Designed miniproteins, single chains. Designs and how they scored, part 95

Each design is a single chain, and the fold is of that chain. pLDDT is the mean over its residues in the fold that is shown.

## One batch from the design tools (miniprotein)

Design m3298
Fold by ESMFold2-Fast:
Structure m3298 (fold): chain A 87 residues (1-87)
Amino acid sequence: SLSDRIAEAEKLGKELKDATSVDLSGKGLGSDEVVPLLNHLTSLQSLDLSGNFIGSDGAAAAGSLPSLKSVKIDGQGLDEETLKKAI
């Protein structure tokens, strides 16, 4: 269920809260899952979200990460400056 997927995303986010680099490519993540996951990743500097279905809310969540320096979304590399400009 969607509730179960959100709960799994929350759990993963808590497990990865101190990670500086995370590869989440090709996981079939939507905005409902990626937002609660990313909200826990406050130490994250590098993120790969390519091959997911992130949407505008997911992109906004990535852009709000305080330490993020590089991100890949939908197979396109985006740096911190480009992400802030897109959001």
Scores: mean pLDDT 75

Design m3299
Fold by ESMFold2-Fast:
Structure m3299 (fold): chain A 74 residues (1-74)
Amino acid sequence: SMEKQQNRELAMLEGQAALIHVMARVMKAPREVLQREADKLRAYAAQIMPHFTPEQQARVERLLAEVERLLEEV
């Protein structure tokens, strides 16, 4: 179903965001590397977000905000 595909896309975004957290917390990647990965995530999110429901869009915006907060803490 279309909803199943949207949930898979959301899961992919969640996985990419989780990878950025691992890069920061476990791998101790430099801020510049983390910022580049966050920029890529934001660009990908912008590409797929128009196909999402308002609830899914809000969840994506929250994921992006959490990554930005992480960057402020490193």
Scores: mean pLDDT 83

Design m3300
Fold by ESMFold2-Fast:
Structure m3300 (fold): chain A 97 residues (1-97)
Amino acid sequence: KLEEEIEKVRKNYEALRASLPPSAAIDADLDRQLKEDIEVLKKQHKLEEEFYKETNGDREKFREKIIEYVREQAKKAGLSDEEIDELVQRVKERLDA
């Protein structure tokens, strides 16, 4: 699934590149963003695997670990309490789906 998610991100960036005028500067910026997004995705999957192992497959504890992690990362990014609550709600909806 990680490989499929990485491929989806790559395809999204390819589509974005195709919609923009050809430019070495734009291409370099998009390459940097793509690499950063892939690293974030890999880190997220590693953390989710570690949290799942730490919770011994307990879905409720796993869910709480993910939510707590997201909340702390959003605080570090300087999001407001309202923005953090919105983000947490979206994460809950994703996990409940």
Scores: mean pLDDT 75

Design m3301
Fold by ESMFold2-Fast:
Structure m3301 (fold): chain A 71 residues (1-71)
Amino acid sequence: KKEEALEYIDKAAEAIEKGDLESARKYISEAGYLMSELMDDGEALAEVSKYMTERLGKYGEIVREETRAAE
């Protein structure tokens, strides 16, 4: 289950790099669903959350910087 969530995060990152944002959103949704099933395993949830932030967080930061520059 934890491994499945990590796999979907990897697929989401690959989709973003290819510009396939529709697939990326789908994979992020699947990872989020799997993470909700890890709520009773705090260590596994923390690991998945950290991995998601490391793999996908930079894209969120880029979007935030662009938004600030546009203001």
Scores: mean pLDDT 69

Design m3302
Fold by ESMFold2-Fast:
Structure m3302 (fold): chain A 76 residues (1-76)
Amino acid sequence: KFEEFLKYVSEVLSKLIDDPALPSLQNLLLIEVAKLTKDRNIDEKEAEEEIKENLAKLNDETKKVLEELKKKLKEI
């Protein structure tokens, strides 16, 4: 299940390799993965600030990709 998610992420990100928003999308995915761990409120608040900054760098296409990847991650 998690292996299928990693393969899906790899395929999706490989299609965006020339998109300047790719690093911001990758950072947002790492934060979403970290949210599945047991974090304290301080770490969660700092993650939310980083999310807002990286979201501002995404275009409509990469925002849609992020939402689909977040849905897939929550299904695992």
Scores: mean pLDDT 70

Design m3303
Fold by ESMFold2-Fast:
Structure m3303 (fold): chain A 112 residues (1-112)
Amino acid sequence: SEEELVEEAKKLSKKLIEAAKNKDLKKVKKYAKKSLKLAKKSAKEGNIKAVKTVLDGAIEAGIVAKEKGDEEIVKITAELAIEIAKLILEYFPEELSYAIGAILRGIGLLLD
């Protein structure tokens, strides 16, 4: 259901953020991969709320990693956020401004 995908997205986002806080590169890679798979599935099913939830999680994890000076985790989470934002552009063209804003945030994480 729509609500089940949103709940899964929330749980996965919390795990990704926690892994970033702990500088656990292996878990960050694992949860980033799972986040992208969930975002792709949710986009194909028209579930914008779940896609936005994993995107917000990726951006928050990137911010946390940047504050901790973990450049590798910043790169992984920023690239994840950009890829999820591209899914929004492909599947939800009416959300163009939101998707562009997310891409710019992801690029901003990589530039500092």
Scores: mean pLDDT 88

Design m3304
Fold by ESMFold2-Fast:
Structure m3304 (fold): chain A 93 residues (1-93)
Amino acid sequence: APAPPTEEEKLEEKLKILMAAKVLYVYRTEGLDAAQEELAKLFEKLEKYLKRGESKLPPEAMKKLAEEIEKELVEKVGPEEFEKLLKEAEENI
């Protein structure tokens, strides 16, 4: 197995899974067009952080965005369905 991931790598993977889970949720509930709009909005949020001259998202920005997405999904589906969405998103990345 590879070396254990760094805290930054863990945060990047968590954010990637959360973004995928949100897009998957929107796709299943609202269809493909809505899922594409959600993906575009997520990339727009990422670009706002990158406009600060950073080649990588700072850990604080990644954590904030991850917490925002997690809160939104838990509020929409509840914690049990949220965990299922995370697992499905991880399997489809």
Scores: mean pLDDT 75

Design m3305
Fold by ESMFold2-Fast:
Structure m3305 (fold): chain A 95 residues (1-95)
Amino acid sequence: MVEEYNKIVEEVAEIARKEGISQAEAYRLLAKKLKEAGMENLAKLAEAFAKIAEDEELRAEVTQLIKDNKIDELTELLAELAEISVQTIYDLAKL
């Protein structure tokens, strides 16, 4: 699983670098490839990062939570945006 995930991330990073796509577009491409590989929860998390990248207010909120070291609140926000459980995010962090 980790090896397949890393390969997909590297492929998306290479495409983003060569084609000069936005960070939001790169995360959406990552989500599509992860979904095609059967990594549905990782795909949902990538879609959440795309939403954050394209929304200035959401980026400011995430940045503030990181600065204030509010990791639990950040995890809850990511879970809500990705439409997955907080426990699923903690499980994904172990990959």
Scores: mean pLDDT 80

Design m3306
Fold by ESMFold2-Fast:
Structure m3306 (fold): chain A 93 residues (1-93)
Amino acid sequence: NPILEKLIEALKNLDEEEILEYTVKLYEESPSVEEFLEKLREAVTKAMQEIKDEEKRVEIALIAVDIARVVRNEDFEPIAWPELIEKLKKLLR
């Protein structure tokens, strides 16, 4: 999956712009929230396996938690990521 591979590289580099772009694309490609979250877990796991820096691994994990909270529509409201917020509005049924 080319979107998944690009998300893995973006996470490894902590490139916030690319993380946002490929997270949104992966979400739009995914047929369900559960499948999106499974792909997100795969990307995070692969990125963290390649990173030796503990601080970077923690930062990647925190980004993944924030994305998952937004997608699950929990108490977290990331105003900084409007594309994901718009997708959440479409999922609330």
Scores: mean pLDDT 71

Design m3307
Fold by ESMFold2-Fast:
Structure m3307 (fold): chain A 92 residues (1-92)
Amino acid sequence: MLEELVRADEEIMAEAAERARELVAAGVPEKEALALAMAEAAERMAEVARSLGDEVMAEQFRVVAEAYREAIRTGDYKAALERARAEVEKLL
């Protein structure tokens, strides 16, 4: 991995953890709070990867973000996460 991607991942994941805690404190259910924070984190990672010219990694993060957004919309977190894993594996 590029050093820029690793550093961005560390910073974005730290923010996602804090964002999830803030959402739970505001009354959002834990699963929804975690999914929303992870969707936002994946969307930011996709932008970082795209800015570095890594189109494959950008698409990988975009798929993960969409899966978390779908989990929130449908309430089916297991199906959305399993789909995200399969799509990520196809891109590797």
Scores: mean pLDDT 78

Design m3308
Fold by ESMFold2-Fast:
Structure m3308 (fold): chain A 74 residues (1-74)
Amino acid sequence: VDEIIDEAARRLKELGLTDEQANAAKEAVRIYVEGDKATVDELARAEQLRASVAKANPEAGRIIDEAVDRAVKA
């Protein structure tokens, strides 16, 4: 799981996103992977973090979604 999250962060940096944005994406993926164990507040935070990153670059939102799908299946 950590490897998938780290790969997503690396891909985001290659798109020109900042370390702060890449870290926000990592946090969002981690919360989404927790699924039903995540609190309502944690899920709201993940959605806000994902939206912020996707606003900077739409492809970054797609990278987050792909990382969540891969991590949940792992």
Scores: mean pLDDT 79

Design m3309
Fold by ESMFold2-Fast:
Structure m3309 (fold): chain A 99 residues (1-99)
Amino acid sequence: SLEEQKKKVKEAIEQGDYDKLYELVLEGIKKYLKQGRFEDAAELAMSAINHAFRLGNIKGVEAVIEAIDEVLKEYPDNLELQIVLGMGRIVLGVLKLIS
């Protein structure tokens, strides 16, 4: 379920396991896109960015951005993921400015 994937992603962020975070977000987005669940794919990525942002976790935001960027190589016209990527980059810039 989406909520189970969100929970695993949040746990990876809290544990500082950025390799696991990258893989969970990458595979979760790809799975939802293959199922036609475009809103769930975007929500998983957005939830990960928001959770890492709330924790001030720069590396967490970077790992999620890298996962979205990788998915966009296969799905370059996915506007929802492009918007989430843009938001993630803004959030990363803010975190680096205030750190």
Scores: mean pLDDT 88

Design m3310
Fold by ESMFold2-Fast:
Structure m3310 (fold): chain A 88 residues (1-88)
Amino acid sequence: LDRPLSEEERERAVRLLEEAAREAERLGDEEGAELLRKLAEAAAEAETAGEFVDRALEATGGDARAKNAVAAVLGELGVPLSEVQAYV
């Protein structure tokens, strides 16, 4: 996953994760909201898709919800699911 993330792609990833965190808060899922906010921080700092995955898993201890959210966000950015599944 050496695919570079542009500034626009990082901004989009952060937006998607922040929107998901707001929805989790609305539903009373405080743990989910916290997880998604950590993923937004990881996305904001990542230069590549692989760095985003690594930072996200480090921040969440490899949580399955985090893996699913990362895969969904990378899919929205056009990263093939097969590459994400091989890495995660």
Scores: mean pLDDT 79

Design m3311
Fold by ESMFold2-Fast:
Structure m3311 (fold): chain A 69 residues (1-69)
Amino acid sequence: MTPEEVAEMQATVDRLKKILEENGEEEAKREIDRLIRDGSYPQRLEAEIWRAFLEIKRAIDKLVEERKK
């Protein structure tokens, strides 16, 4: 990747972290979906990674909750 693409990925990470911390997972998911549809290649790549991370986290949280039943 070019240095410019790496910088764009880092800016995307910082933006998604801020949205997740301030607005929660649902708003972060909306931004991820927007980036996948309309973003540049580096933005889409980072958004796909974050989408996978949030899906894994939700699956783990669901398994933990099921174990309490």
Scores: mean pLDDT 78

Design m3312
Fold by ESMFold2-Fast:
Structure m3312 (fold): chain A 66 residues (1-66)
Amino acid sequence: GLELKGDIVKILKSHGYPGGTADLIADVVVSWYEQGYSPEEIVDRLLSIGLPKEVAEEIKKILESL
């Protein structure tokens, strides 16, 4: 929960996302993961909402490391 959100927020901020936007995206990703979506499904969803592939792939690596 909290650790996963923190790691995703750090990735998003490192790519220039404001803290509020990073928190919202991280909350959505954590929610999808807790609902049972695979890392691959989460990446596909992030790409569909306009996240760059590089950012989505970094998030995927964090999810796969759990």
Scores: mean pLDDT 84

Design m3313
Fold by ESMFold2-Fast:
Structure m3313 (fold): chain A 99 residues (1-99)
Amino acid sequence: MNEELIRELAEILLKALADPESLSEEEKEKLREIEKKLEELRKKDPERSRRILEELAEEVRKENLTTEAEFAAALLRYIGRLLGEEEVGEREAERILAA
């Protein structure tokens, strides 16, 4: 399920934010797999992907993001919307910001 992918990405991002050197080779490989899946989704519907990015870019501009955690949260919101799991993406983004 796409929900599992978003939660797994959030756990890896939380680890990276705490200590980037703590990421295992398996976790880095998982990030590469996720990136590949996201690229295939962008290729399938580039107009939808562009619209989601434009909407999030406007939100980010208004929020004045300054921290790595805020950028990680924005990435999770983007991925959630792209995968049709907006609520999961938003919950995991809020969890990143609360950590």
Scores: mean pLDDT 76

Design m3314
Fold by ESMFold2-Fast:
Structure m3314 (fold): chain A 83 residues (1-83)
Amino acid sequence: TLREELRALARELARSLGYGDRADEFADYVLGLVDKAGEIIGDEQEAYRLAREAVRAALEGDFERALALEQELIDKVRAALER
């Protein structure tokens, strides 16, 4: 599932940042943020898609793409909250 894919990618990101011993805790934190974003925008699949692509881009060293995808998710959350 997209949730399981994001969890695996978040664990790998934690390892790359030097927090391998806390990878599960970091992944749970990320999943919690994405779950909240999906609830606010009313589209869980879109929130998970953007988050998965952002984490993957970061792992590939494409930080410009990662930031752009993160900003897209933030913009969607902001637009939903301004309703």
Scores: mean pLDDT 85

Design m3315
Fold by ESMFold2-Fast:
Structure m3315 (fold): chain A 118 residues (1-118)
Amino acid sequence: MVEEINDEGVEAAAELRAESEEVAKALLELRERIEELLKEGGVDDDLAEIVAAQFMAAAAKALKEARENNLSLEEARELTRRTLEPIAEQAISEGISRELVEEAIRLAEEAVAALLEA
């Protein structure tokens, strides 16, 4: 599940970055914000970097699917949360608090909604 989301997300991120520098910048800013959030929350640097990259990949996958299916902002937020669910469960199993993971999900939902509106 997580590996499939990562592979599809990496492809989606590359495709979106090729189409728009603004999308590329927003996805990189999302990754940096999540990485900083996790590190400030006491998460190990290596784990924080991996999880932040996975969240960025999942957000890119959700954005691509939302655009292809002409989803509303509410539907795009729900799709983003659903896409992140297996990543969130794995992060919690590795010792990251549920509260930090929920904040990371919110950041991803907001980023996807903002990019979909643009």
Scores: mean pLDDT 82

Design m3316
Fold by ESMFold2-Fast:
Structure m3316 (fold): chain A 65 residues (1-65)
Amino acid sequence: MVAELREKGREYLALGRAYELRGDLQSAIEYYRLALKHYREAGDEESVAEVEARIKELEARIAAA
């Protein structure tokens, strides 16, 4: 159901944030991509846009390292 997809999206988003705070940007991106998949399946366009923007920012930080 859509509610379960959004709940899973939030769980993966929280894991992505935890890895980002630890400086593990590659793992953070992987978990953000999992959150993105679940938010897309749930039709949560606002959360999709926010997660996509975050992934782009982290990819830019890795490229600049």
Scores: mean pLDDT 83

Design m3317
Fold by ESMFold2-Fast:
Structure m3317 (fold): chain A 60 residues (1-60)
Amino acid sequence: SQKEKDRKFVEETVRKAIADAQAALARGEHGAGGGIFKNLPLSLDEIAEIARRVAAEAAA
């Protein structure tokens, strides 16, 4: 379904953003982040749920 495709797109976008932020921190760059929410095809609540899950996975 379209909603499943949208969820996958948001998950991939968030996963990349977290990986990029972790890489920046490893280089001693602080304060990197933001901008991933501007044109995503889900509600902010749905995006927040996906972001929380992906962040937990990345932290493990």
Scores: mean pLDDT 66

Design m3318
Fold by ESMFold2-Fast:
Structure m3318 (fold): chain A 83 residues (1-83)
Amino acid sequence: SLEDIKRRAQELLKKAEELGMPDLKEAFEAIIKNPEKVTPLDIEFLERLLEEYPKAGSIEGTAEALGVRKEEIENFLKKLKSL
C-alpha cells in the first residue's frame, strides 16, 4: 500500500540521517512526497542498502554485497531524487 511505502520511507529517512548520508535522505524525502512513483521492490532494495552500508563501510562494498554495480546505486538514487 502507499501508506506502507510512506511509513517505511520515513523509517529509512531516520536511519539515513543517523548515518550521515545526505543523498539517501534526499531520496527518501522524495519518496515520502511521491510514494505512488516507487515500487515495493524499490523500498526493499533501499532497506537492504542501509543494512549493508554500515557493515561494508563503502558504497562499492555495499554494491558488492547487494550483487549490483556501484553505478546502478548512484543512478537509482539520482532517479529517486528527481521524483
Scores: mean pLDDT 85

Design m3319
Fold by ESMFold2-Fast:
Structure m3319 (fold): chain A 72 residues (1-72)
Amino acid sequence: SAEAAELARRKALEAGLSEEEAELTGGAAQMIDLMGLSRAQLVDFLVSQGLSREMAERLAEIALEAVREVRE
């Protein structure tokens, strides 16, 4: 949802990530919330799009945390 995407973007910026990385984190949260992607599926997708595994894992973790907080 838009709420999960906005929260994920904000968390990414607070974690010191770039504006571009924050936008990707927001998109990742949207994919989790709407499509039910697991952390592993999201990481593999981001790696397939050209991100390093380390960065993909970091973005996925922030996105999952944001979705969890919105669903509480």
Scores: mean pLDDT 82

Design m3320
Fold by ESMFold2-Fast:
Structure m3320 (fold): chain A 59 residues (1-59)
Amino acid sequence: MIDMKEVDEALGLISVSVAKIAAKNGMSSEDIRKMGEFLKKRGLEEASRELFELADKVE
């Protein structure tokens, strides 16, 4: 049986890392917020919060 909590933690970390790299390469705050909304709907609330914080730092 797969530990879904560990999978979600890994997906959250990867998503945040990718978003940080994308932000440095000119991704808009709006696109970063959309990623955060997607993760929140998936139940990755902590990763979603980090993406919203990243979006605020970009703009």
Scores: mean pLDDT 76

Design m3321
Fold by ESMFold2-Fast:
Structure m3321 (fold): chain A 90 residues (1-90)
Amino acid sequence: SEEELEALREIVREFEERLRELVEKGTLTLEKALELAREALRKALEKFGKDERLLRRLAGELTEVITKIGGFDPRVVRERLDAIVEELLA
């Protein structure tokens, strides 16, 4: 739905802003990026419930943002976010 897509865009936008703040302060680490991603995924879970497709879509978007902004290995980021999604779906 349009409301669903807008809510996801807002979650990603807020996540990117917080991630860029850490970059500007020189405090970005992979673990901090993943902590912020976990918060974003929890927000989606609260709004939409255990929608696996939606959570995996969000995880993909978060992986792209972390990779582009943080310069981390996309394979490592995807693996770690996949584990967070599995935890949240359990």
Scores: mean pLDDT 86

Design m3322
Fold by ESMFold2-Fast:
Structure m3322 (fold): chain A 75 residues (1-75)
Amino acid sequence: GSQTVTYTEVVELSEEERAELEANADQQAAFAQAAGDAAKLAAQKAYPGAEVEVLSASVRLEGNTLTATAVVKVT
């Protein structure tokens, strides 16, 4: 049957890196896209022969911690 799998990547940033990322929506979107791509590859390796679809990918910045979350559907 179909299942959803969530992949989370956590990165610690310097204050300078955090300030740059906070001011740059395009860079945040690029990190979200990269997280989705990485999650799809990880799911394809974990579930050989399954169909994998990226449902969502997002980034959250809390202090100096960047959290990238991607949700994939495995069928």
Scores: mean pLDDT 83

Design m3323
Fold by ESMFold2-Fast:
Structure m3323 (fold): chain A 76 residues (1-76)
Amino acid sequence: DEEKLKELKQKLDESMRRLGEAVNARDLAGVRQALEEIEKLYEEIKSLPSATDEDIEYARNKVEVARRAKAALERA
């Protein structure tokens, strides 16, 4: 479903915005919550028949960004 893929991508972008806000606030709990949501959205996108390799790669890159943000904040 093309509409479902679009909805999941919008939610992914929203979660990335929340991740950025949590990072700026140095809110580790917020970063962890955003990462968990981003990882769930990645698995949902990956499971959609309408998702292209480019869509999956886009979502995977967001997971990597979120994981790095968490690791960096935990080191601080």
Scores: mean pLDDT 85

Design m3324
Fold by ESMFold2-Fast:
Structure m3324 (fold): chain A 94 residues (1-94)
Amino acid sequence: MQALGEVKVGDWVVKVLVDTDTKKAHLTVINTKTGKIFEGEVELNGEKEFYDEETGDRLVVKVEQISENTVKVTARLLRGDEVVGEAETTLTAK
């Protein structure tokens, strides 16, 4: 089963495609301030970091399976050692 979702943190947009059968999530991450697009894959219950050298921003995306068909996506935005933004969403696979 697959779920699609989006999370926004500051100038960053995270598009998530979750596949609960393969236990993977595909991430398309856009920093709208620079126009840079990052792509990545993470296993369910894993996290992935994206770094934009132009802004010094680090985005940590965590994808947690909380039930058979429900996944929580958390995006945390850091500058240096400071958390400057955080957002989460819950996706239901069908």
Scores: mean pLDDT 83

Design m3325
Fold by ESMFold2-Fast:
Structure m3325 (fold): chain A 58 residues (1-58)
Amino acid sequence: GSLKKAALEELKKLAENAKPSAKGTLLLQAEDAVKLASDEDLPLILKQFKEEVSKMAK
C-alpha cells in the first residue's frame, strides 16, 4: 500500500546517514520488517531504524 511505499522511501533516506558497511544490512532488515508489518507498526519500525542509525553514527 501507499503507507508501506512511503515507509520504504523514508528508510532509504535514513540509511544514507548510516556507515557504508552497515547501510545494506540495516536497509534489508528494515525493508523486510516493513513488508511483514501492519500499517499500525510502520511508525515504530521507522523510529527504531532512526535510533539504530543514530547509534552507529557515534
Scores: mean pLDDT 74

Design m3326
Fold by ESMFold2-Fast:
Structure m3326 (fold): chain A 111 residues (1-111)
Amino acid sequence: MKEKIERALRKSASQGLKIANIIDPEELLKKLEEFKDKSVEELKKVLWETNDNKPFVVQTELRSKEKSIDSIAAYVKIREVEKLSKEDGFFPQLSPQEVILAWTIAEELGF
């Protein structure tokens, strides 16, 4: 698990995705394990809460590392359960960088 997350983060960072340099693989792994038993509805609630319960990601500045870890982990777990594609319409609840990173992590994990 951890080695796959580290590989996804390194790949994303090499492609210029700056958020990948901020995310600690240990913290992300811990959050993925915490979310292991959450339902899809609970994971969707995490995404809404990281956006202050708004339908759109309206950010004039970078969100906190903690909020990014929570949203990335929730997205990865939703994709594991629902086999959700990157074309699906909940992308507006994550920043573009968070979507790309979460997608890359999910693919490395085999989701």
Scores: mean pLDDT 73

Design m3327
Fold by ESMFold2-Fast:
Structure m3327 (fold): chain A 79 residues (1-79)
Amino acid sequence: MRELALRGFEQWLALPEEERAAILEEIRPLAEEAAAALEAGDEARARALAEEVARRVREKLVALGADPEAIQAWMDHAL
């Protein structure tokens, strides 16, 4: 499983910087809301927002040709 997670991370790093920046900008508001919810002690909301961020990143990476299983493994280890 860890090898799949590393492969997902490598696929993320292999993206052109422009593609990574675009994905990060799109998810930034959700990531900020998740961080704010976590600081407020709302763990359920923070988890739901983190899952939404992971889902959006996964969908975009898969659309760009990434292996869905490798990306999911990376997300499971990173989040």
Scores: mean pLDDT 76

Design m3328
Fold by ESMFold2-Fast:
Structure m3328 (fold): chain A 79 residues (1-79)
Amino acid sequence: KKREEILKKMEEILKSLPEDVQAEIKAGRDALKKFVEENPEEVEKLIQEEADRWHKIYPNVPREEIEKALKENLELIIE
């Protein structure tokens, strides 16, 4: 539930940006989407490494929850 709230806030922030900034973000998003599609194994490795890093900082948050949040954030950025 907290995860869904964070993702929604990120989407609202993106929509509030000026059109020219949104166009720049879209170009970066399209490049990131292509990278994710062409390198799924490398992306999975990066997500796992980042999840391990965050779990070390916040050990009371389940690693699976951190991994899910990272994957959902990536999907939000590339969609």
Scores: mean pLDDT 72

Design m3329
Fold by ESMFold2-Fast:
Structure m3329 (fold): chain A 57 residues (1-57)
Amino acid sequence: SASEREKLYEELERLGVLAAVRGDDALVAQATAAVKNKSDVATLREVIARIRERLAE
């Protein structure tokens, strides 16, 4: 998809898989909640940034 929101959903799905591989259930839940709650673009970007930061630890 060419929409900004669809690109953010794809990134959240990718990050959710990475969190699951690491066994970080809290990050998996955070990624899943952002998608399910139909969050706005600004919130999706914030959630993506937080998950990336935690995965970098």
Scores: mean pLDDT 80

Design m3330
Fold by ESMFold2-Fast:
Structure m3330 (fold): chain A 113 residues (1-113)
Amino acid sequence: SAEQQKLAENREYLTELLLKAADYFESKGYPELAEILREQAERVAAAETLEEAHEVLRELKEELKKMYEKLKKEKADEDVIEVLKGLAKKVAKVARELEDYETAEELEKIAEE
């Protein structure tokens, strides 16, 4: 179905996005953030239904919020914080494509801070 194709395309995009972000954070000295992002990428890749994708997106939102607060508290370089905001914005776009509007709005709030 068109819904299954849209889910598959967004799942592939988000999985690759999270793995690329993990490599970035590891290279910047945040291996714990990289580990969380890699674990979330595996969960995204395993989501076979829209309901499962929404559950993974809600968890990913909470993890990204915690990462943002940690980086702010530790006074991380602004470039690192901007990459996390950019990641949140891209995840929000995936959430909107998959009709999880509440998760999208909360992720957009992180990106606009």
Scores: mean pLDDT 90

Design m3331
Fold by ESMFold2-Fast:
Structure m3331 (fold): chain A 82 residues (1-82)
Amino acid sequence: MEKKKKEIEELKELAEKRLKELQARLAARGLSLAPEDLERVEELKEKAIKILEETGDYKKAKEVLENGLKELEKEVEERANS
């Protein structure tokens, strides 16, 4: 239990860091996250935490979070090109 609690906390910190980095990258391109995009980020955080809680696999949880954020970044960029 203690190890999982620490890993959940680390995953939450990683999610906040990755979100800040994503916002900075988008801002550099004159783009921003819409409220619905922020909701998707929260859903991705919850999904990654659930994976970690259910499997104990930090690497898998991290990959799901990071891949989801990359997909979101691409969608935001595609909307800007539409």
Scores: mean pLDDT 82

